# Designed miniproteins, single chains, continued (5): the designs that were tried, part 49

Each design is a single chain, and the fold is of that chain. pLDDT is the mean over its residues in the fold that is shown.

## One batch from the design tools (miniprotein)

Design m17686
Fold by ESMFold2-Fast:
Structure m17686 (fold): chain A 71 residues (1-71)
Amino acid sequence: EVRRKAEELREEARRLFEEGQRKSDEYEKKAREALKEGNKEEARRLLLEGAVETARLMGEGISKYSEAKGL
């Protein structure tokens, strides 16, 4: 049933977006701690890693949401 498939895809997208936000927050917190300790390079690396991971999860979520919209 198309409606149920769309609902499942939207739920998956929502979970991916929530996970992306949680990952972003975790990496930002770690980067702030590193910066507080004077570890600028570590903070930079954490922010970059967080950005990449967040982009991956957000992209996957957008893909799921678009598929649901197309149904």
Scores: mean pLDDT 83

Design m17687
Fold by ESMFold2-Fast:
Structure m17687 (fold): chain A 113 residues (1-113)
Amino acid sequence: SDKEQKEEAIKKAEEYAQRTISVVLKSAGADIATLLAQAVGAAKDDYEKGLKLVEEVRKLGEKKPEAKEIVYKGAELAEQLGKAVSGDVKEALESMEKAEEYMKEAEELYKKM
């Protein structure tokens, strides 16, 4: 059903978010990784609150030049998870695909550090 497909897409996007948080922790440190995890959680419950935390993640990332791009991928992923939860099944599937891309890009950037 559409509901089951949307729930599965959100679950996959959450898995991609956890992998990206792990990479942010290794590259940018615990403070930014913790804030990103809070942004991911908030985006699922309150999209507008999630977006505000995503902007704070981006601001902290600017202070870590070598990890900035990785942190920005995490921020984009958190925003996509918020869209997946707030939208219909089609939007959830599209947001899941983008979340996977941001996770893969973050992991690739970390390997080059």
Scores: mean pLDDT 88

Design m17688
Fold by ESMFold2-Fast:
Structure m17688 (fold): chain A 79 residues (1-79)
Amino acid sequence: SMKDALAAELERMIAGLRELKAQSTDPALQAELDALIDEIRALLSRLDDLSDAEAVRRFTGLQVRWIGLQTEFDLLQKR
């Protein structure tokens, strides 16, 4: 189902965020990563209570924030 596909993508986002957190030494970025993980978990817990349109809208918002944190990580990382 669409919600099963969204749940799988949300779980992949959590895994990616946890990998960024493991690579980061910045406590502020780690806190932002934890906050996004918590919001993704909150969406997962209520996904079945949402319409498909609302679920997709919330998922899209989380994807935008995920890209933003990846960009922040890249800018803060010593290369």
Scores: mean pLDDT 86

Design m17689
Fold by ESMFold2-Fast:
Structure m17689 (fold): chain A 64 residues (1-64)
Amino acid sequence: MRSVEEEVEAATRRLAEELSLPLRVARAFVDDAARNLDPARASQVAENLGMSVRNLLEYSRSLA
């Protein structure tokens, strides 16, 4: 079982590797996706980031 912070870190590393981005830039993309999250698209965004829907929604709330 992974915490919200563990899933955010994993999503950040995965995005950095897949897109050849610096970790700081990849984290900004993850944070932006969470801040602008449409709840109706939460499952799709979670799948794209490799996160659970629950942890993505929790992270989104923490940034509001």
Scores: mean pLDDT 82

Design m17690
Fold by ESMFold2-Fast:
Structure m17690 (fold): chain A 92 residues (1-92)
Amino acid sequence: SKEELEVTILLLRAIALRTEAYVTKKALESGKLTPEQLKAAIENLEKDLKDLKELYEKNRHLLTPKQQQRIEEILEEVERTIKELKKEYEKL
């Protein structure tokens, strides 16, 4: 159904954002990011997080409580990672 497709897209986008944040953090820890690349990565993560939050609020009524919890845990993890990345950028 259309609703099942919307839920699937939301869950996949949440997982993709979590992966993006994780890969960015690992690239920083490995010394592979320039300050300019780190700044761009932070801005992209903030934009993608905002977009995902808007999509989540729009479609929250379609989600089971367990699916809502999973997305909220991913959002919290990504927000924490962005905060850590910003802290490292401020030290450069």
Scores: mean pLDDT 90

Design m17691
Fold by ESMFold2-Fast:
Structure m17691 (fold): chain A 72 residues (1-72)
Amino acid sequence: ADEVAAKIREAMAKAAEETGASEEIKKLLDELVEALEARDFEKAEEIGKELLSTEEGRKALELADKLLEEAG
């Protein structure tokens, strides 16, 4: 569980860096991982919707999904 969360955080951090995401988007990605680690799926859904409402967040999540597939 903790190892999976670490991989997710790493993928999201790399995706944010490569897409040139703002500090606000990077913070939302970190908060999303924390919510998932806490199994707070309501909070995770709220943060996910906020990210998807922005071009930066959408691009970061799309790249993070690809990186997670590559990581297994």
Scores: mean pLDDT 78

Design m17692
Fold by ESMFold2-Fast:
Structure m17692 (fold): chain A 65 residues (1-65)
Amino acid sequence: MTDPELQALSERARAATAAGDPVGKAEAYLEMARYFEKKGDTGAARVLRNKARELYAAAGVPLPE
């Protein structure tokens, strides 16, 4: 369970939450989604992309294409 890349992304998401930064949290979730896609876990990637989309929408920021 201890993947240094995934742990760093989780810490980034927590830091963004503490700072009230929904965009930073969304970016961390998108990077986690890419990590899981790289590992072949498309289900986890989809969930994380959806969470990131919701955070961008809450912040009023459009998704990067």
Scores: mean pLDDT 78

Design m17693
Fold by ESMFold2-Fast:
Structure m17693 (fold): chain A 65 residues (1-65)
Amino acid sequence: SEISREAAADILMAAAHFAGAVEVRREGNKVTIEARVESKEQEEEIRNIAKGLEELGFEVELTYL
């Protein structure tokens, strides 16, 4: 089923925590993700989540710790 942009963003931000994000913040149209990744697979998952947020029209700042 189709969901709102806000609900889709909330799901992606929650998924980022599962994928290794230590902090996920939203400030208006900007989403900041700070991630500690231990594998290429985790990095790919975080990158795909960030891309999903960008496709929803957010500006994403992604930092690896």
Scores: mean pLDDT 83

Design m17694
Fold by ESMFold2-Fast:
Structure m17694 (fold): chain A 100 residues (1-100)
Amino acid sequence: SNEEVVEKLEKAAVGAYLAVQEKIDGGPLARALALLEVARRLLEEVRPHLDPEDYERLMRLLDEITAAVRDDAPDAELRRLVEEFLELVVRTSRKLTEEG
């Protein structure tokens, strides 16, 4: 259902946000990466319910966040990337809840 797809998108967004926050707070890298892996799995589960272009953009941003976390990117870049990911999740969720 669209409700289940939106819930998984929201959980992916929360996972990515918590991963970046964990990294900024100096927490274990392994925990941040595990949260990002959960977010990736949730996006893969909803793939058939998304426009291919929206799925590709979400996956690309999540990969960029994961690389930035691994490469110890500056906090400002980590915040920018996750904010962009969160905005894309909101826009994608709105498409699923609004009939065209």
Scores: mean pLDDT 88

Design m17695
Fold by ESMFold2-Fast:
Structure m17695 (fold): chain A 96 residues (1-96)
Amino acid sequence: KLEELIKKGFDYEVAATLELMKYAILKRYNEPLEEILEELKKAKEYLEEAIKAYEEALKVAEGKLKERLQKELEALKQSLEITEKEIKEIEEELEK
């Protein structure tokens, strides 16, 4: 169960990273804001799933593994906050 939760968290973290890389490329080439927003929304969904999986893993993890998962969860929550801020900024631009 614990290894399955960690694997699930990792898989979603990788998926989120891929969508954030797509976002960065689209933004660099001035692609339509709607397309940029869709990649950020996908990244947000994957980050939320990764956080959820790691939070469940953290409930049963002990010792050094618990410490590592806690640090990883903190980093993911920071990435989610940044992603949510970027989504809001793009949505505000599109509603002007």
Scores: mean pLDDT 87

Design m17696
Fold by ESMFold2-Fast:
Structure m17696 (fold): chain A 78 residues (1-78)
Amino acid sequence: MSEEEIVERTKKALAELEKIWDELSPEVREQLARHLLGLARFLLENGYEEAAQVLLDFLESIRSELPADLQEELDALK
């Protein structure tokens, strides 16, 4: 899978997630945010910087909803 394909798939997945984000419980949103941060870190460690940035930009857009530990981790990855 090329980086371009990973970026495209990541953008599509986030667009679908954004449609339902506000309908999710706070507990589910926190778990998804933790999962997305882990995925962004994994992508950065494997050289997929553009795909990781798509995830990080989404997480930054919801920063005020994140617990303090996730905000700290998000800042560490930028």
Scores: mean pLDDT 81

Design m17697
Fold by ESMFold2-Fast:
Structure m17697 (fold): chain A 60 residues (1-60)
Amino acid sequence: DAAAVQQDVALVNQILTYASNLTDDQVIRRMYNSSNQQFRQRVIDALRAMGRTDQINRFS
C-alpha cells in the first residue's frame, strides 16, 4: 500500500529531524534494532521508497 509506505517515510523523516544530534545511519540502526519483525519490514520499505538502498544493505 503506497499510502502506508508514505506515512512510514514521513515518520522516519520526523525521527531523523528530532534526533538531530545523531547521524541518519545511527538513528536508522537504532530504529531497526529496537523494533519487532513487522516494524523492521516497514523501515525497510520506507528506506526503499526514499531511495536509501545502501542503508537497507547495511542494516539488514
Scores: mean pLDDT 68

Design m17698
Fold by ESMFold2-Fast:
Structure m17698 (fold): chain A 75 residues (1-75)
Amino acid sequence: SVAERLAELKGEIFELGLEAVRKKADKETFELLEKAYRAYREGQSAYRAGNLDAAQKKLDEAQKYLDEARKKLES
């Protein structure tokens, strides 16, 4: 469900953010995390407004940025 995806993404963004700080990640990695969090917030807002389609699209966007940040952090 969208609610489950929201809770999961929030946790993943927070954990990866802490990992990025610990590993002294570059500026580009933090910019990707910021984009992920922004998309997550927009998804949360759409969900609260009852717009499930918009919420899902924003969560997909947040996941893409999070995946990109993770790849940069792992290299």
Scores: mean pLDDT 88

Design m17699
Fold by ESMFold2-Fast:
Structure m17699 (fold): chain A 61 residues (1-61)
Amino acid sequence: SEEERLLAEGLARIDAAKSPEEMRDVYLEAVDAGVPPAVLQALARHLVERIKKWKEEEKKK
């Protein structure tokens, strides 16, 4: 489905992002593009987890 495609694409782009700013930009682009709320909710959850992992990795420096 379109929603499954948008979710998979958004998750992959967040995973490929190298900084929290790039991760947030992926989410904001999805919001601006009018992606369905259910997909946005899933992307937001993944974004929070990815930023949390990034912060934990940065503390190891």
Scores: mean pLDDT 83

Design m17700
Fold by ESMFold2-Fast:
Structure m17700 (fold): chain A 64 residues (1-64)
Amino acid sequence: SREEVIRQIKEFHDFVQENFSVEEQNELISRLERLLGEMQERGASLDEILQAIKRFLEEAKRKA
């Protein structure tokens, strides 16, 4: 759902804010925004967007 997508984006922002430098935060957030923009342009479903955010967060957790 839209609420779940918003919640996952918030969790991602909170995680990167706590675990990365400002420069790394800006890069990670920009990469996620580009990915989400591309997915929206190709008509990805909310479920696909949600899974992409979750995968991106897990990738960030591995780098922390």
Scores: mean pLDDT 83

Design m17701
Fold by ESMFold2-Fast:
Structure m17701 (fold): chain A 90 residues (1-90)
Amino acid sequence: AVSEEEKQEFLNFLFRLNSELYALIRERESDAKVQQVEFLLTQFSVEAQGADVAEALALNRAFYEQVKALIPELTPEVDAALAAAEAKAA
């Protein structure tokens, strides 16, 4: 069982990672792609409510796969963020 504090710490970590990734997308990509990523990020944020660490990580992986499908050029940045999320979950 994961404590509520560990769960909240992990969610806060994911929200920071995703905020940094979103800021990069806002600088580099078109408004249309930014809006699509914002929609995906909103869905992740809603679904992550009440998720444990393993569920939150799985939801975050799904979000990152959707970002890579939408913006393949960001694969190195997304993969680095995923590696950081997986390291934090361990």
Scores: mean pLDDT 85

Design m17702
Fold by ESMFold2-Fast:
Structure m17702 (fold): chain A 95 residues (1-95)
Amino acid sequence: MPKIKIKVRVEGDTVTVEVEGDGEAKEVAIRIGKGMADTAELLGGKAELKIEGGKATVVARGLDEEGAEKLVFFAKAAADSAEASGFEAEVEVER
């Protein structure tokens, strides 16, 4: 089954989100990463997006505690949406 792994690290005002997909989930993983970058900017942060193979890395800076928690919530929601679409999804949060 195509698999998506979302790893979120919260370090002060910086949130790093790594989204990795295999097989047909690679395109979905990249789409999630782009959505997370856009979401971080809507929350008042500054986001950098890097795409390498099937992995999207988002580094969001300047988020307050509420903004960081909302970004974690959106990562979990993205995983739930991926599972509803027939993918296997895992979310790991490190604080």
Scores: mean pLDDT 84

Design m17703
Fold by ESMFold2-Fast:
Structure m17703 (fold): chain A 90 residues (1-90)
Amino acid sequence: MEKAQKAAEHALLAALYAKAGDSEKALEHLQLAIQYVQQSTGLPEDVKQQALDHLQKGLEYLKAGDLEKAVEHAKKAYELLRKAILENLE
């Protein structure tokens, strides 16, 4: 779950930086979130896939200059990851 927690933290930071208009830092944190989701163990496969789909859409919108949509998708990834982490705490 450590990698899943890191993924959630970076997804949240990506949303915050995108909301602030800092596209460079938002991009960096979205890429880190994707890497940590891919490295994570213990997440349900459906949650992992949905989080990756939202993070990837966030990257596409960010590159297209649609910061509002990038924020929306980064937030959705964060919410999915946070819920899964809380439900899978020992």
Scores: mean pLDDT 86

Design m17704
Fold by ESMFold2-Fast:
Structure m17704 (fold): chain A 115 residues (1-115)
Amino acid sequence: MKLIEEAKKYEKEGDKEKALEYYLKAAKKYYKESLKPDASLLLKLIAGLLFKEIAEKFPDSKFRGGALYMAARLLSEVVEYQPELQPLVDELEAKLAAEATEEEIARFLEYLESD
């Protein structure tokens, strides 16, 4: 997917702002596609893993708390079909409880709903 390739390109170039922008665009696109009636669980898995990547690579970002929330939520929906993801979901939920605020999560959800 071109958005992920662009994100990795900017990350390698040291442009953290552009890298974050393209990772967010990629995660948002996969998330929105995962909401369609016949959407594959693979889309939720990809979106969840991209949100995890955002939270890990951009710890000082205003989007970190929301990215942790989305990663935990989406991957927990996939864990029923991929039980090997349970330890990762547990780690994300622990980080979310310790490090994210409800305001950060709410603001990020508004961002995801924006065009």
Scores: mean pLDDT 84

Design m17705
Fold by ESMFold2-Fast:
Structure m17705 (fold): chain A 87 residues (1-87)
Amino acid sequence: MKEEYKKLGKETLAVWEEAEEEARAQGVPEETIEGAKKLAEAYVAFGEGDNEKAIELTKKAAELFVKAGKSTQEAAEAFVEKFKELA
């Protein structure tokens, strides 16, 4: 289980690293991007056995998502609209 969490976190982080330039270009809040990356780092920390660090990173991710809250809906709509242009 522990190794699986570490792999999941690393894979999730890699996916976000590939997507983050496009997400920024489409107006996704930086707090949303940072929050997602912190959550992936929390899985890596948990997989390494650092439960305290994993909890702290999860709390930081939640704080970042709360900060993004007011602009999250607007950013999501902009993201969807640009994707429609590629259809």
Scores: mean pLDDT 73

Design m17706
Fold by ESMFold2-Fast:
Structure m17706 (fold): chain A 100 residues (1-100)
Amino acid sequence: SQAAADTYIAQVDAALTRASNAFDEAIKKAEEVGDKETAERLKKMRDDLQANVDARKAAIRAGTNDEMALHAIQAIGEAERVTDEANRLKEELEKKLKEM
């Protein structure tokens, strides 16, 4: 149903927002350290996540009710995975800064 699709899209958007915030913090930290390579890699990961999530949102809108939950779970899981990666990279950059 449209209401089910809207609910799943809202959950996916919430997960994407959390990921975007984590990327912004990690990118800022990479720039503070002067690690341009890590900053560019983080920007690419953010852009790749956005493209993957946009594709999953389209699949939720076009899919059957049974498919909507699967696409939402996959999109949220990917957003959570890359959020964890962004946070891990930020921690590594913070350690590098302290060792300078």
Scores: mean pLDDT 86

Design m17707
Fold by ESMFold2-Fast:
Structure m17707 (fold): chain A 85 residues (1-85)
Amino acid sequence: SVEELRRRARELIERARKLLEDPNTTPQELRRMSNELLVVLDQFEREGLLSDEEKLAVGEALRLRPSSPGLSLEKLVEVLERVLE
């Protein structure tokens, strides 16, 4: 359900924020977290809940992921937060 998807998204946002704030977080952990957010974002897109601007922002985050996993994850969190509003 969309309600269950929104609940899962909020849990993932909180986990991602904790990883971003932790100076001991590895690039591999950041990339794994991004993968979990991308699964949920794909589900929101299938439900028709992503705007064209949000889709472009996801694409930009994907481009950044190999070289700047922290910035990539921050951008995915921002997109997911907008979707939840």
Scores: mean pLDDT 87

Design m17708
Fold by ESMFold2-Fast:
Order: sequence, then structure tokens, then C-alpha cells
Structure m17708 (fold): chain A 97 residues (1-97)
Amino acid sequence: DEAELTRLINQLRSYAVSGIIYSDRELLEQALRVVDRLIELLRKLGIQEGIELAERIRKLIEEALENLDLPLEQRLKLASEVRDLIDELAKIVAKNK
């Protein structure tokens, strides 16, 4: 589970950040699948703070998927916000392991 959580967080960061910056629907859809699997594992482990943060990340990815036509400057800001939240999730997971 630890190695899987770390792998999923790294995949989420890659897919979500690139998907937002490049308005890539396929990458954003992959990011949604990864975050859903992360939420399932976090629930299994009882890491409530991680679940809440992952749900916030999921909402921002959904927002990006609904707004693929956002100007680059706004996409860069959204990607930065999502990246910061993913890094916070990684810290929460590391402290609970």
C-alpha cells in the first residue's frame, strides 16, 4: 500500500499538472482515475485529512476538464494550485507511514 500510494501520487502529479497546462482531456481523465484510486486507498487506511485533500484535488481536475478553453495564464495558475495540493497530500501520506 505504501509503495502504491507513492506511485499513485507521482502519477497524479504528472497527469494532472500536464493535463491542465496542455488542456489534454486524456491526461485529465487519467488523473481522475488515479485520484479516485488514491481516495479508495486513503479510506482503507483511515487517513481522513488525506481523503479531504484528495477530494479537493479531484474537484479542481474536474474544473479543468470542464474548462479546457481557459487561457494559458489561468491554466498555469490552476496547475500550480493543484501541484501544491498534491505536494501537501504527499506530506500527509509520508507522516502517516
Scores: mean pLDDT 87

Design m17709
Fold by ESMFold2-Fast:
Structure m17709 (fold): chain A 63 residues (1-63)
Amino acid sequence: MPEIDLTTTDPAELRAQLEALRPLVPPEVRAAVADMLRQLAAESTDPEVAAVFTAAADALLAA
């Protein structure tokens, strides 16, 4: 079983891991998790990885 690694530089693998994590995030912590993902996007040097984190944060807040 692949471990969830939010430091991966592969945008496709990162997207798959974040999709798997999404249903496990309780409503009470969605804002905190989204803030963490946006921080990771801001710290990313790869624009593709940053875009994946931003999209995941937006999806959490929309759900």
Scores: mean pLDDT 72

Design m17710
Fold by ESMFold2-Fast:
Structure m17710 (fold): chain A 94 residues (1-94)
Amino acid sequence: SGNEEAARAAESAARSAEGGAERGTVEGGTAAAIASIGAATQIRLKGAPEEAEREAREGARKAARGVKEGGKEKWREGSREAARLARRAAELAA
């Protein structure tokens, strides 16, 4: 069940990041970064594979970079990458 909970946390982060990619806002990019950090934390706490944690953390960095660089295209790009990496984290956590 711990791995299933970790996978669900990563899936939730992916949905948040997908929403950020659709909106293309600084708020959306920030939410994607926070959700990805949350997923990485849950993966670690549940003892799911380290590879899953690394993918979620990389997603958080991509979203945060988009927020820092600024602009609709960068917020979308960072959120899209965070979503992809969160989906990968979910597969690895399961």
Scores: mean pLDDT 89

Design m17711
Fold by ESMFold2-Fast:
Structure m17711 (fold): chain A 84 residues (1-84)
Amino acid sequence: MTLLASSATVTLKDGTKFTAEAPGAPASIAVAAALGLAARKLGQSVEEVAKQVEGVTVTLPDGSKVDLTAVKEELAKQAVRALG
């Protein structure tokens, strides 16, 4: 089953956090949106930002939060593929 998200937050190694809202999107797409936002804010590529990611959290439509930090590298690969 596909895990659907309401928003995703990526935390960088310097402690900076970026949150992107993606209501009803798959968790991988919500994380891709957060990485894209971070890339735009920092003036870096998605690939460069992905190397700096320390943590990943997704908020589900019911308001519960899921820590996806253990799969951050796989999510980063999916985000790079999705965003080009």
Scores: mean pLDDT 78

Design m17712
Fold by ESMFold2-Fast:
Structure m17712 (fold): chain A 70 residues (1-70)
Amino acid sequence: MTEEERKEAREYLAKEKDPVRQAVIRAVLGEMSVEEAAELAGVPKDVIETAVRQIKALSPEERKAALTGK
């Protein structure tokens, strides 16, 4: 993931209201562990782990869309 992708994801994170999406984005950015993100979002660890894995497997263009909610 590029620095530009990280910057755009952080800008989107400030506008995101869904705590589960916020936790997934923070985990993808490496600002939070999967365990910490799951606790913060109130969901099982496997939910965050699966979402992070899926996003990291996307192309750069698809990853940008997933992280910015487009």
Scores: mean pLDDT 75

Design m17713
Fold by ESMFold2-Fast:
Parts: sequence; structure tokens; C-alpha cells
Structure m17713 (fold): chain A 83 residues (1-83)
Amino acid sequence: MTPKDLIDQLLKAIRNNDIDTMINLLKQMGFRQSFIDLLSKNPQKAIALLGRLSRQSPSTIISTYGILPDVANELVRRSKLGW
């Protein structure tokens, strides 16, 4: 699955409040287990953090959340386009 496909599916899962699909997609994106655990325990807080991290630089996202570089670049690109 391409970074674009991962982001498109993540946005769809967020709109549908599909937490299980979000967890699976974040694992594929390379997110740290601590963030996945947060999503399982407090979905609203995790979703709010996802909105904030898309406004950070790709390097900050990679270092903070452990995301794959191509995915981090696509997240920032998509956020600039309004998702």
C-alpha cells in the first residue's frame, strides 16, 4: 500500500470512527506502540494529536512518533491540501 493509500484509508477510518482500522493503518505507517496504545485507550486524544502532528515538520513527526519517512512526507503534504 502506498503512503497516499494509507493516508486516504486513515482519513476514511477517522470519519467512520473505525478504531480497529485506524490501529491497523497506524501500525503499517510505523507509529510507535505507545501511540497505538493511546488510540485504543483514548481515541479522541489520539485523533487530536494526529491533527496537530500533520502541522509539524516531517523530521519532527519521524523522531516523535517513529513514522516511516515517506508516510510523514505524505501526511504533511495532505494536511497542506486540507486533507
Scores: mean pLDDT 79

Design m17714
Fold by ESMFold2-Fast:
Structure m17714 (fold): chain A 78 residues (1-78)
Amino acid sequence: MEAERREEFERLKAEYEEELRRLAAEGAPFDEEEIELLAEAAALAVLEREGKASEEERERLRELLERLRELRRRRAAE
């Protein structure tokens, strides 16, 4: 069960990374660091919404959202 959730997470993350890289190629303002953080956060958010996320995965999602806020805040300060 836990291993199957991890497999689903890895698949979702890879799918979101591919989609975000496609959007970046079309002109969306995503760099590779932001793509990786967004893809991981999106995959974890899906698992949380479906009730499949562990407490550690929910904490990780909160950490990723804070890192994304900080990255965007620094970008906006320019």
Scores: mean pLDDT 77

Design m17715
Fold by ESMFold2-Fast:
Structure m17715 (fold): chain A 87 residues (1-87)
Amino acid sequence: SNSAILEELDKEVRNNEKKQEGIVKGGLIILKKGDEEKARKELLEGGLSEELAEKIIELIKKASEKPKKEKPEAVEKLVKETEELLK
């Protein structure tokens, strides 16, 4: 589930600032530009595994593909969840 991916992400990055920065940068790139390739490179540069980077991109992509009326809320929720993981 999406929640399980977020829990795995928290466990992986909780005490690693470089990984946390990579997640924020990659997430913002896909949300603002839709550039999956650039987002993936930022996540990998931050030290995340290829598997975890792909899971993050898929979560953001799926949220951005929600019905038009719900799309802003879904995107905002992902941004907030990502920011909470960085605390």
Scores: mean pLDDT 69

Design m17716
Fold by ESMFold2-Fast:
Structure m17716 (fold): chain A 67 residues (1-67)
Amino acid sequence: GARSLVCVADLIRAFPEKKEALDKVREAVEAGDYDAAIAILEELMKDPALKKECEALLAAVREEKAA
């Protein structure tokens, strides 16, 4: 959905060094592959610097998968 895609764009602007991984999250969401998007976000959240910022995006992706 639009909400998760906006969150990905915001994260890429905040963490340009993670652009490649975040672009893969965006591509997975656009393809409807929410399981792939969740897996990539869970790996990114292992870094405590990204955990808080990624939690909102992960919640949005999980809500879109459930809908």
Scores: mean pLDDT 79

Design m17717
Fold by ESMFold2-Fast:
Structure m17717 (fold): chain A 68 residues (1-68)
Amino acid sequence: MKVEVTLSDGGKVTVELPERATIEEVGAALGKKEGFGPQSVASALRAMGLPDEVTAEEAAEALSKSGI
């Protein structure tokens, strides 16, 4: 499904994720769009205490709050 992520620079990015995704899949999708390192995104999500599988909405909300 398509979800919108608000970045630290105030930009908004639409990424396409499966309804349930692994943290690594979320990192790979966002890294391709914005030039973020996929490992940096995955590490931020893990540091926030998210489970190995997340919904697209939970991932987008967590990333928007993390300020990457």
Scores: mean pLDDT 68

Design m17718
Fold by ESMFold2-Fast:
Structure m17718 (fold): chain A 65 residues (1-65)
Amino acid sequence: MRVDLVVELDASSLSDAEKAQLIRQTLAALSQQRQALLAQLRAAHPDEDVVVRGRLYVDGVLYGG
């Protein structure tokens, strides 16, 4: 089983500092969601190879994957 978590944000109205903070916070949240979902899916499907990936796009730019 393979799951991709994709988050797309519009930060065009934010300052560079606010955008950087939002990126850090969203990447941390995405990492937590990815780990929680991975644990849940592995518990539900112990006989399957489970992969969960996260990608963050901010104003069309990829910041994590």
Scores: mean pLDDT 84

Design m17719
Fold by ESMFold2-Fast:
Structure m17719 (fold): chain A 88 residues (1-88)
Amino acid sequence: MEILEHLQRAADAVEKKDFETAIEHLERALRAAERLKDKISKEIYDELVGNLRAAKEAAKKKDAKEAMRYLGEAAKAAIQAESEIEEK
C-alpha cells in the first residue's frame, strides 16, 4: 500500500531528525489517503487523515515522540483502510 510505504519513510526521517523529509512523505501519504475517500468508510478515512495531519504538525514542531505516535496511529488506520477495500 502506497500510504504504508510513505509512513515508513516518514518514520525513518523522524528517527534521523530530518523533519523536512518526514513532512514531504506525510504530504504524499495524505494525497494517497485522499484518493481512498470514496473506497473506505468515513470513520476510517477521518481517522487516517486526522492522524496524518497530526503527525505532520508534530514534525513541523520537531516533536519526534508525538510524530512517531501519530505515525503509528495512521499506520493502524491505513491497515484498516486496506482491509475495507479488499474485495472477495
Scores: mean pLDDT 83

Design m17720
Fold by ESMFold2-Fast:
Structure m17720 (fold): chain A 75 residues (1-75)
Amino acid sequence: SAALEAERKAALQEGLEKGMMMLTGHPEEGKITKEKEKLEENLEMMKEAEKLRKELREQGKSDEEILKAILEKLK
């Protein structure tokens, strides 16, 4: 059923959003969440973006700096 598939996709999306919230813990999470949806449309680019995001986060970069770097990587 398409309805059941939609529910399963929604549950996965909620899990991913919880993961993002735990990683950033900021009200500005919505900015990264919107960009994450776009990145998920390109699986291979998403893997590179996740690696870059993790590396920049470990370097203490801001959410805005991480977002800009990911967007530049995808161009």
Scores: mean pLDDT 65

